# Designs tried in a protein design run: designed miniproteins, single chains, continued (3). Part 9

Each design is a single chain, and the fold is of that chain. pLDDT is the mean over its residues in the fold that is shown.

## One batch from the design tools (miniprotein)

Design m8299
Fold by ESMFold2-Fast:
Structure m8299 (fold): chain A 61 residues (1-61)
Amino acid sequence: MDELIEEGIRLVRAAPPDPKVVARAIGLMLRAIGHLLDGDEEAAREALEELRRLVEEARAA
């Protein structure tokens, strides 16, 4: 659980300094936190995978 929050924070911090990318990354992190509060670790992991893809795509552009 704590590892998922730490991973999400790391991904947000690694995002390019583009306001739109950062805003979407924060939104995905908040979604992951919401799922963790509901006890749904699988849905939280899915949100973190979307976050990872967003950051990777932004870095590739």
Scores: mean pLDDT 79

Design m8300
Fold by ESMFold2-Fast:
Structure m8300 (fold): chain A 89 residues (1-89)
Amino acid sequence: SLKEKVEEFIERVEEVLRSHPELTDEQIDAIRERVRKVAEEALKEGKSFEEIANRIMQAVLDALRDAGVSDETLARIAQELARIKKELL
């Protein structure tokens, strides 16, 4: 189902974030909560998986940028998330 694909994408996003030792557990938890809210709103609006995944990716990258994560790390995370999105499409 669409909901199952979205949940799988969120779980894989969390795994990517956890693989970066510069991120704290508190930062990851905050990003996870934001991602959950974004996903729930987009699902309620009847958005496609691609649209939901794009909103999730933007929320993650915005939160990391606000936390002072380097442009190099942001680019790597963005590439990983884009790859995961393609695998689930």
Scores: mean pLDDT 87

Design m8301
Fold by ESMFold2-Fast:
Structure m8301 (fold): chain A 68 residues (1-68)
Amino acid sequence: MEREKLLKEIAEITGSEFESIKERADLLGMSVEELRELLEALKKKDIDKVDELLAKAVDRANELGIYG
């Protein structure tokens, strides 16, 4: 599945456990499209873009009452 493949690649590049990345992405309601953008930003070492994408996901989750 595309989503699981992206989560595995993000876990590998960040040095994190797959289950930890999956749990965070699920809590934040991150889409396949958002995970692709995050992975590309990580590969480019674009820290500002990584921070922007994560902040946007957290803000959305808080607005929807999913996280908090």
Scores: mean pLDDT 78

Design m8302
Fold by ESMFold2-Fast:
Structure m8302 (fold): chain A 110 residues (1-110)
Amino acid sequence: SEATLAEMERIRREMERLVREIERLVRVEKDAERAKELLERALELARRFLELARSTGDPEIARLAEEVLALVEQAVEAAERGDWERALALLRSAVGLLAGIVELARARLA
């Protein structure tokens, strides 16, 4: 539905903004605690995106959304170990995959 596509696009844009802010907090501000708070929000968005992806009925869109969630979960684990270079790389991969999923959803569901 158009409402599902609009919400998927909203989550993609919010995730892109969160990842940029996490990178700034880690690289410039050196504020790991605030970065972890935003990372938990990114995890919530990835879970919400998976629910929307599953609601499309497209098994490929759902599978790719599961990959996004796995990347964000791995980023949380890396951040808990203090490995922010790995966490940021995983988050950038998740953002790229989210953008691809939204394009795929537009092509198949619009």
Scores: mean pLDDT 90

Design m8303
Fold by ESMFold2-Fast:
Structure m8303 (fold): chain A 55 residues (1-55)
Amino acid sequence: SKVDEAVEALLAFLRSLGLELSQLSPETRERLFKEFAKHFEVEPEEVRRAYEERT
């Protein structure tokens, strides 16, 4: 789904920077969820929910 693609893109982006989501503050994670949600034309809450299902 577009939501899963957004989560995969977010994780790939963080890996390209040598970062893991667990190293980021909740505020920074929320901003990234919004950025990737906008790019994939999905809601930020959907991206956050999909991420939580994977952790």
Scores: mean pLDDT 80

Design m8304
Fold by ESMFold2-Fast:
Structure m8304 (fold): chain A 64 residues (1-64)
Amino acid sequence: SREAMRAAIAEAARLIREGRLAEAAELLTKVSQQTGDELLREAARAAEAGDALGAMLLIGKAVS
């Protein structure tokens, strides 16, 4: 559902803020696959690469 998607994105952002980038990347990858959202896919790649700031910026763009 849209609510579950929003909750998953919020959880991924929380994990990024906590430095848990691998778990955030896993959640963002799952949501991007379910939605087809390219910005969330790019956010997952940024998180996987250790780019917390880039991942947060891309999440912000995706939910705007």
Scores: mean pLDDT 86

Design m8305
Fold by ESMFold2-Fast:
Structure m8305 (fold): chain A 78 residues (1-78)
Amino acid sequence: KENLEKAINYFRLAAVLARKAGNTAAADSFEQAVKALEKGDIETAIKYAEEGARQARDSGNTLAANALEKAIEYAKKA
């Protein structure tokens, strides 16, 4: 459960960083990942995470991409 909480916190951080940078689509993907994790759907959360990661990297938002990699790592351990 601790790994799930860390994953959610990192996805929320990634969403905040993406929105601050103007990457609304990436932020929406990260918020969908949080909702999937809250429902216990880890596979769907990882799918949204990977989609958001591509958009964050395409926009040069390295901080959001790094937070997302940590979120995926903790989600896989949950």
Scores: mean pLDDT 77

Design m8306
Fold by ESMFold2-Fast:
Structure m8306 (fold): chain A 65 residues (1-65)
Amino acid sequence: AMPADPNAVLDALARGEVPGVTPELLRKLLEHFGSPEQLASATLEELKKVPGVTDEQAEAILAAR
């Protein structure tokens, strides 16, 4: 099998399948990281550096990978 597409989490976010993550938060994350690829590879600590991201939201994003 090919390695999991790192953008798969972005599809889940766009579909609203990640608990607590809204389209507005997704836009804010993309603005902070500059690209979907950077967002998909971000660590928990890097996600929490984004203003307004909670621990629960960051963990939900990681769980969607």
Scores: mean pLDDT 72

Design m8307
Fold by ESMFold2-Fast:
Structure m8307 (fold): chain A 68 residues (1-68)
Amino acid sequence: IEEELEELERMMREAGVSDALIDEIIEALKAGDFERVNRLGTRLAIEGLLEIAEKMGEIIKKIKEELA
């Protein structure tokens, strides 16, 4: 999961996402706050960052599998 989070962070930085928003997304993912992650992912998808939103979905799936 840490490798997935590092890849997501890299993708967001390359796309010009702010450090504050990146930190917010990573913290939400680590906390298992999927409602918050979905809201943030929808915002990024609307902004045209669909690949990042898709990566967030993959990480959510992995976190759910680890928590189950």
Scores: mean pLDDT 79

Design m8308
Fold by ESMFold2-Fast:
Structure m8308 (fold): chain A 66 residues (1-66)
Amino acid sequence: APSKEEIEEIEKKLIEELKKLGFSEEEIKEILEAIKNKDGDKVRELIAEVAKRKGIEVKELAPAAA
């Protein structure tokens, strides 16, 4: 099982990657809470939901037909 330090390192890398993808602090917090609860399905669901919103947002703002 990963140690607390290993979990914190994984969380740090995940936070950095999510920030690069444009996730907000609120969205990252919800994902981290799901990770702490060991709910992998919830983590995946939250990531997919934000990615979907970002995709829709980009399409709506784009001048070209999406």
Scores: mean pLDDT 66

Design m8310
Fold by ESMFold2-Fast:
Structure m8310 (fold): chain A 70 residues (1-70)
Amino acid sequence: SRKEAEEYNEKGKELFKQGRPEEAAKYYEKAIELDPNYSEAYRNLAASLAHLGRLTEAGEYAQKSEKLNS
């Protein structure tokens, strides 16, 4: 459901701002599970993964976000 996906995405943003990118990524993954077309959640997941040094995965999710935004 879109509303639940948005709630997970917002919680992820809070965690990322608190310097908790591993936990933030987990919440963004849940948002994507609830709404696979949620471009912002993919972008936020990419940012969290990049912060964790997972650059290949970050690039893949960033590209997915761009495709959904087209």
Scores: mean pLDDT 87

Design m8311
Fold by ESMFold2-Fast:
Structure m8311 (fold): chain A 63 residues (1-63)
Amino acid sequence: SVREEITRLIGEILRVIGEIEDVDRQLKDPSLSPAQKAALQARKAALERRLRELMEQLNSIKG
């Protein structure tokens, strides 16, 4: 159902936001090598892309 799909998408959005916050905490480590920082930035970019996809799916259901 539409309600079940909305609930699932909201749950996934909240999980992805939590993962972005975790990466942001890791990026605050001043001892990170350039390679480690680049890997974390790449992971954050992938998570932000996933968040946009989920938000677009949610908007398509609401419109």
Scores: mean pLDDT 88

Design m8312
Fold by ESMFold2-Fast:
Structure m8312 (fold): chain A 59 residues (1-59)
Amino acid sequence: APELYRAVAHVPRSGPEDLALREGDEVLVLEEVDDENWLVRNLATGEEGLVPKSYLERL
């Protein structure tokens, strides 16, 4: 099954590789880059970037 997650809170963009998310945004996990940050795609915008996994819940 695709690894579909939802943002549990607003995530601000802090760096050029980071993705800003709104609470409730649904994302696909593309790559688990490290233990803290995942490369994701926002399904509404098509934008990709790094997000701290602590802001994401599995659907």
Scores: mean pLDDT 83

Design m8313
Fold by ESMFold2-Fast:
Structure m8313 (fold): chain A 58 residues (1-58)
Amino acid sequence: SSLEEDILKTLEENFEEQLKNSSGDKEEMIEIVKLAVEQAAEILGNKELLEKALKIIE
């Protein structure tokens, strides 16, 4: 798979598990992850990555 596909797969598989198992502020974690995926999309120059990642976490 491409790097973008691997990032999205990892996000989808791990994000839901981390949300479910976390005893912390889930909304704060979502905001941190949103910021991280926005930065990754900018670095990679890939807006589709951002759109797909936001569908997973929003």
Scores: mean pLDDT 72

Design m8314
Fold by ESMFold2-Fast:
Structure m8314 (fold): chain A 73 residues (1-73)
Amino acid sequence: ESPVELAKKALEYAKQGKQDEAVNYGLKAASTPATPEEKRRAAEYLEQAAKNSTGDAAGILRTLAEALRRVAE
């Protein structure tokens, strides 16, 4: 399963209000080996997941998106 697919699942769980599942898929996406393009795409989905989340979950997902963008440079 690609980091982009994992990040898409994080967004879908966030939209459903399942913030714990969203964070778990976000962490899997961030830890999965990826090309710079895949990391940029995954970061886009995790940013959207953060916007669909609240509190600690939103903070974690935003931090993971920022980390993926940084390593994609």
Scores: mean pLDDT 84

Design m8315
Fold by ESMFold2-Fast:
Structure m8315 (fold): chain A 74 residues (1-74)
Amino acid sequence: SPEEMVEKFLAYVEEVDPELAKKLRELYKKYKEAVKNNDFEKEKEITKEIAKLLGQLLEKDPSLFDRLSEIQKA
């Protein structure tokens, strides 16, 4: 499920950067609320913030994106 994929990814992020993992969990919750409420502007803002944090994560551990791809294909 998408929820299981997100949790597995966040578990890996938490090993690298617990603070960033916590921030991503908060943003994911806000993203789900924005989608449910059809708040397209808020959804777009949250998506941009997630992308920014993922960019920071790539600098710390580039292999995490390979792990995400593996999770999606498994």
Scores: mean pLDDT 77

Design m8316
Fold by ESMFold2-Fast:
Structure m8316 (fold): chain A 92 residues (1-92)
Amino acid sequence: VDLLKAQLDEAVKKLKDEGYDVSVSVDGTTVTITIKAPNYQRAIAIALNAIGLELEGYDVSVSVDGETVTITVKGANQTQALEQAIVLLKSL
């Protein structure tokens, strides 16, 4: 789990370096990602990407409030949830 959390933190850092305000919380088998985009158009693009993962069979839910996108990723276990969150962040 420590290695996956390090990979998650690295993906978050990369997005922050690109100008996104990103926070991640992990609670058991649920990972909540909050992304504040520089504008609404970018927020919608992030939300559509997350919806694309849901269509591929990932347990993902998305909400958009202005420029803020909240993505909830659920796995069968914490390792799977972290792996799914990392895939999502790398796809941005």
Scores: mean pLDDT 77

Design m8317
Fold by ESMFold2-Fast:
Structure m8317 (fold): chain A 60 residues (1-60)
Amino acid sequence: ADLGRALLMRELGLSEEQAREAVRLAAVHSPEETAEILSRRYGLSRELARNAAEALRLLS
């Protein structure tokens, strides 16, 4: 959880609150669903959102 949050803040420039919500969403959604949500909610490119979703699954 903490590693995923730190990764999102460092690599994607998300706020702590946005990163915490993203980690929570990744826990209940598939990587593909998580990538779509991150792209739509935070304006991340498709590639950044996909990489973030994959990293959250590996680090959580």
Scores: mean pLDDT 76

Design m8318
Fold by ESMFold2-Fast:
Formats: C-alpha cells, structure tokens, sequence
Structure m8318 (fold): chain A 79 residues (1-79)
C-alpha cells in the first residue's frame, strides 16, 4: 500500500526528529500533544489521498491509524 507506506514513513520521521526532545522532557504533555497532532495531520492527509485514489487497503490501515492517534492525543491532552 504505497500511500499507507508513505504516510507511515512520514510519521516515523516526525517521531524520530522529536525523539531527543521527548527523551529530555518525558513529562512534557504539551510536547507529546504537538508531536501527535503533527502525526495525525499526516495520517488524515494520507487517508484522503487513499480514498481519492481508491486504495482501499491504505484507507483501511490509515483509518485505524487515525483512530489510535486521536485516542493518544485525547489522553495526552488530559495530562
């Protein structure tokens, strides 16, 4: 699923770029929320691209990714 693979790679890059800052500030809920919000934008964009392209496999994977990211973001905002 090329669309899902590209979205996953972009999310991984976001997380890896943020990793030193997250490790230095493990209790920074605001920083975690910002990283999750950026990842969620990538996943939502990928989902729209997959739907437009008729890539049902990517769309299904990205819909699951969006739900997980939204749940993680909601938990981060509670902290």
Amino acid sequence: SPIAERAAAEVQKIVEEAKPELEANPDDAELKAKVLERALEVLKRGLEEAKEAGDEESAKLLEKGVKVAEEDLEEAKKA
Scores: mean pLDDT 82

Design m8319
Fold by ESMFold2-Fast:
Structure m8319 (fold): chain A 69 residues (1-69)
Amino acid sequence: SKEELKLTDEQKKLLTDKVAEAGERLGLDEEQQKQVQQLAIDNFSKTYIAGKEEISIDNAVLTALLKMT
């Protein structure tokens, strides 16, 4: 199903934590950080590598940050 590519609660927490850390370093406000979070979630399905959860999340966040900066 198309919905099977959704993040688990644990993956979502890791993703939001990474966005917050990177966003603070880049000087992003809370609204911009929320936009990056949404972009990263949308990118996760495109960057997902079976068996490589951390790398998939890192790639999703990095791709989203590059779109915002």
Scores: mean pLDDT 74

Design m8320
Fold by ESMFold2-Fast:
Structure m8320 (fold): chain A 59 residues (1-59)
Amino acid sequence: MFRLTGEDVRAGREYLGLSQRELAERIGVSQATVSAYESGRIPEAPPEVARRALEVAGE
């Protein structure tokens, strides 16, 4: 992906069958932070968080 958007985070999470809480625990952020990414309140995940999310998704 060129960048990790909230829609990308949500799609990857749903593909893995994870809740927002479970994804947050795997990437080391709060559930509220995952919700903020998915709602577009945070337009792009920080590079470190994006990397961890991609590692979890296997992409």
Scores: mean pLDDT 68

Design m8321
Fold by ESMFold2-Fast:
Structure m8321 (fold): chain A 58 residues (1-58)
Amino acid sequence: KEEEKLKEVKEIIEYKLSILSEEEREKFLEGLKKYAPEVFSEEQAKELIEFAEELIKK
């Protein structure tokens, strides 16, 4: 299911952000903003980007 795939991708994003430095997190977010719209629907890409931004904000 697409919902299960999004959940799995969110877990991967959370893991990557947990091991990255502050500068690396910003570069990761930039890459996500570029590549997520190519792979996911506009709505899904926005959800993933917002999820990553909330994690970085902390």
Scores: mean pLDDT 78

Design m8322
Fold by ESMFold2-Fast:
Formats: sequence, structure tokens, C-alpha cells
Structure m8322 (fold): chain A 73 residues (1-73)
Amino acid sequence: APVTVRVVIRDVETGRVEEFEFVLSSEEDALAAHEAIVERVPDLSEEEREALRTLLLNAVAAGGGPLEIELER
């Protein structure tokens, strides 16, 4: 089932906040969402990128209902 995922990335040093909302129904949707986040926040570390990718893929696996992902850096 499609899942609505809200992703919030906060940079505590700069005060920058980037917010995303995705409706994910497949692994392809999760990977596309991950790419969109990385394109907007290209300074994400490899560890942060891997964590976000895993969380987005897990959101698709969970199915249905809203989910919020927050990353502070």
C-alpha cells in the first residue's frame, strides 16, 4: 500500500531546514525520493545517505500510514 513519508533534514550549524513529502508505493519510488533529497542536500555524508536510503526502503516495506524521518546534522 502507498505510504506518505515526511523527511526533515536540519543543519544545526547553519539553521537550514529542508522538508520533503513523498508518497511511496514501490522501491523505485523510495530510490527516486532518495535521489531528490541528495540533489537538494548534496553535502550529505555517505553514512547519512545510506541511513536515509534504508529508512525510505523500510517505509515502503511497512506499507500504509504516515511516517516521519528526521535527520539532524
Scores: mean pLDDT 79

Design m8323
Fold by ESMFold2-Fast:
Formats: sequence, structure tokens, C-alpha cells
Structure m8323 (fold): chain A 57 residues (1-57)
Amino acid sequence: SEAAEAAARAGAAAAEGRGDDGATQGMVKSHIEAANAGESAEDAQAAGRAAARLAGA
């Protein structure tokens, strides 16, 4: 969803700011944000994976 994609981008940006270790944290953050936005578990997982890919993990 749009919210999951936005969460993924935000998580990737946060991960880049933290360095390599931040990629996993960005993934978790995006998952939580998507879940809080009322997305399904599948959408939350997709947001987390997208954040990791964008951060270069």
C-alpha cells in the first residue's frame, strides 16, 4: 500500500543515517510504522523488506 511504501522509504532513510547496522533497524521501524498505519501483516513485512533493499542491505 501507499502507507507501507512511505514507511519503507522513511525506514531506509533512517537506516542510511545509522550506517550498515541501521538497515535492520530501518526494516523494523518500517514494519512497525506500517502496522500502526493499519496495514496488514503482509504489507508491514513488505515495507520492512523494501526499506532494507533501499538502504543497501
Scores: mean pLDDT 65

Design m8324
Fold by ESMFold2-Fast:
Structure m8324 (fold): chain A 60 residues (1-60)
Amino acid sequence: MEEEIKKYKEEAIEFLDEAARRGVISPEEAEELKKQIEDAAKKSKSVDDIKKMVRDYVLG
């Protein structure tokens, strides 16, 4: 579970870096979302938990 959460975190961070590079989001928004993803990963017990937290941060 921890390895899956770490992999998801790394993939999500890479996706945000690419989105910022393409101009879809600002670099400042990407950095804020990365902090939220790292915080979610520390609090999550499963991949589904981190996915829900990231979705809430991005969409709400």
Scores: mean pLDDT 72

Design m8326
Fold by ESMFold2-Fast:
Structure m8326 (fold): chain A 66 residues (1-66)
Amino acid sequence: DEVEKYKKEAEEALKKGDREKAAIFYSNMARVYLKKGDRETALEYAIKAAEILGNDEVVKKLKELR
């Protein structure tokens, strides 16, 4: 499962304090869910990636897409 792979990699990155790498894997999970037609779950993972990067403007914009 592609999602399970990205989840594991995101968790490992967070444990190491690598926020940039964790955000990449959360973004990859968002993309997988978007391809499955699960827009709501995709947005939640995209929001998590933006929050990890500390970009409040992007977080606000993504929440507007809910």
Scores: mean pLDDT 82

Design m8327
Fold by ESMFold2-Fast:
Structure m8327 (fold): chain A 65 residues (1-65)
Amino acid sequence: MSGAELFARHLLPWIEAGRGFPSVEPGARSRAEWVRMLKDGVPGTAWPATGLSDAEAEAVVDFIE
């Protein structure tokens, strides 16, 4: 599935519900850290664990950048 399709299925409804997307300053997080956040969630935030594979999470990161 494409990054756009994965984003639409897993993240867009969550964003549209008014939940904040994690802000990342340029250089503050690597690609690997984005993949981890998408898979496992972010401690201390409402960001959910998605259960995506590494490849699927990387496709979502490619779409959102």
Scores: mean pLDDT 63

Design m8328
Fold by ESMFold2-Fast:
Structure m8328 (fold): chain A 67 residues (1-67)
Amino acid sequence: SGEELGKAAARAAAGAAKGGVEQAGGKVLKTEGKPLGDTSGIGYAEGTAGKFRGYADGDGSGSVEKL
């Protein structure tokens, strides 16, 4: 269902943001994910190497950006 897809996308986006912190050599201190409608999500991670934003679509595409 759309609700399940949005929650999965939010989790994937938060995971992408977390991965950004870890790839920068940082320790993850905080993560957050939120659905953006039925099929996409946005995520945030804060860590010792900075802050990152992740995005994920239900089609499997995504991105990660340093803030």
Scores: mean pLDDT 80

Design m8329
Fold by ESMFold2-Fast:
Structure m8329 (fold): chain A 71 residues (1-71)
Amino acid sequence: MEEAKRLVEEGREHEEKGSEALFKGDLKTASEHFRKASEHYFKASELSGDERLRERGEQLRRASDYLEELA
């Protein structure tokens, strides 16, 4: 579970940076960070079997795609 834990931590960092960028109106940076967060959560879900991480990854992927379309 060490690898999955690391991926969750890295995903959370990107999610926080994405939220901060979004609050500032930086849609491109927000999209990039949410995409990275999504990738980390999907990998963590695959390793751990945690559906909650998969759902979070899907949510962030949708947010990233939406913001990229607007940018």
Scores: mean pLDDT 85

Design m8330
Fold by ESMFold2-Fast:
Structure m8330 (fold): chain A 47 residues (1-47)
Amino acid sequence: MEEARKRAQEIADGLKDGLKELPDSFSEIWKESMQKGYENAKKLVEE
């Protein structure tokens, strides 16, 4: 569980940085998909 939390935190941080670097030309669906991934990883860290 602690190892999974660490990996989830790394994923959340990576997704957060990735979302910041995404160009405006990316579709809303693509951005929503990445945002969902970030939220799911964040929840794993918090739990």
Scores: mean pLDDT 69

Design m8331
Fold by ESMFold2-Fast:
Structure m8331 (fold): chain A 67 residues (1-67)
Amino acid sequence: MSPREQGLQYLRRAVSLAKQGRIDLAVTAAQKGAELLGLSPEKKQQLLDAIRNGDVDKAEELVKQVE
């Protein structure tokens, strides 16, 4: 898989884990995905904050913006 596809898989996994209430694992997956995709510090922080706050809808929107 390309680094972009792998990064997107991690971000999608992060959203899925957040939906399951597994926030610590979701944050870890989101960090790995953001790193692989080279997300800006601003976008990375927005995504991590959404996940930590349990705002799954916002996390999904942010992931769609990166795709």
Scores: mean pLDDT 83

Design m8332
Fold by ESMFold2-Fast:
Structure m8332 (fold): chain A 60 residues (1-60)
Amino acid sequence: MVTTTLVFDDLLTAIGTALRIIGDFPEAQVSLSGGTLTVTAPDTPEAIAFLEELREEAAA
């Protein structure tokens, strides 16, 4: 399992991102507090790449 924390400027973007993660990786665990999203996903190349993309989106 790989865990990452994403910080978004607004709660709606964080919610949308959490729904995307659950939809694409139903085995992933997500925890949302305000604009902060903590994601735990399988340690697969696909999940790692997806989380890295989300980190880049959150940083923008």
Scores: mean pLDDT 77

Design m8333
Fold by ESMFold2-Fast:
Structure m8333 (fold): chain A 64 residues (1-64)
Amino acid sequence: ELRELTAEGLREAAAVNVSPELAELLRRMAEAAEAGDWARVEELLEELRRLLEERHAALKAAAE
């Protein structure tokens, strides 16, 4: 049940109009979560977090 809810949230995030890189990462995380491979989910989550931090910082710099 938790796996199903997590995968659903990740798929919803991927459906948002985002970069292909981000959409692909979210899709892979959803697949790993459905498979119950939490180690892979953790690694993909860390990659996602770094990518989002870099993009957020770039957007903030551009907005200044």
Scores: mean pLDDT 69

Design m8334
Fold by ESMFold2-Fast:
Structure m8334 (fold): chain A 86 residues (1-86)
Amino acid sequence: SPVEAAKQAVELVKRAKEYIEKAKEALKQGDYETAIRYAEEAIKFAEKAIELARKAPPDISEGIVQLAKELKEEAEKIKREAKEKL
């Protein structure tokens, strides 16, 4: 259902944000391999959130999609930074 899709998308956004925080912490600790893995997980959660959000009503969908895209970009930036330091 559209309501269930929206709820799942919001949960995936929360998980993407959590993995971004874990990736940033690993990056600060010099654990670049772990930072890359957490960033990859964040990217996957963000991409799935975009897919599910697009099934929700437009008034809800647009905000979730925009937030998920921003989180994906942040995770990709962290992954790039970690790879450069390997």
Scores: mean pLDDT 88

Design m8335
Fold by ESMFold2-Fast:
Structure m8335 (fold): chain A 77 residues (1-77)
Amino acid sequence: MKAEEIGERVREAAEKVTSREDAERAGEAVRETVERHGPGDWAGIAEAAARALAGKVSPEELTRVATEAMRAAEEAA
């Protein structure tokens, strides 16, 4: 299912730069955003990932995870 697949890809990307717990939270936030607004809400998806990881990763790492979230949404759409 699209929301679960996008959430898992975000979790995997975040696990490379943060803890498992924070990565799961980021994946869940993105999954919830996709369930509410659909995979076409790229801005909302990127913001959800960024908010979940704010203060937990560097700005460069946060940008990479947000970009991967948008890419996953684009591929699933």
Scores: mean pLDDT 80

Design m8336
Fold by ESMFold2-Fast:
Structure m8336 (fold): chain A 67 residues (1-67)
Amino acid sequence: VKEEGKKLVLKGIADILNAIGDDIELEEKYRRGEISEEEYKKKKEEIDKELKKGREKIEKGEKLIEE
């Protein structure tokens, strides 16, 4: 159980890091005028969903480690 929890936490961390990378790239493209404000908002919502999924995996993994 504890090992499964640790793996899930690491997977959640990886998902968050990927989402942060996507956010950095999105902000750079928006600053360069390569994407519209509408496209920026849509992609920002996608990144927010990825961050939420990563956090949920970490929370689930932490509960498995505590038990």
Scores: mean pLDDT 83

Design m8337
Fold by ESMFold2-Fast:
Structure m8337 (fold): chain A 70 residues (1-70)
Amino acid sequence: SSALKQKEENGLKYAVYEAEKILKEKEKDEEKLEGAKKALEYARKNYTEEEIKKKIKEAEEKLKKLAEEA
């Protein structure tokens, strides 16, 4: 259904957006960093487009580095 597809697409965009926001703000709160990791894991499981896959991978790598310094 179109509603289900839209929900899935919005979920992926939202997960990536939240992760990018955490990275941009260089948030050092461990709970927020864990939330961002889970959001990226959700996006990774549901991605289908190469551009989104690349963006998720880049965000994961940056988030991991930030978490190591937090």
Scores: mean pLDDT 64

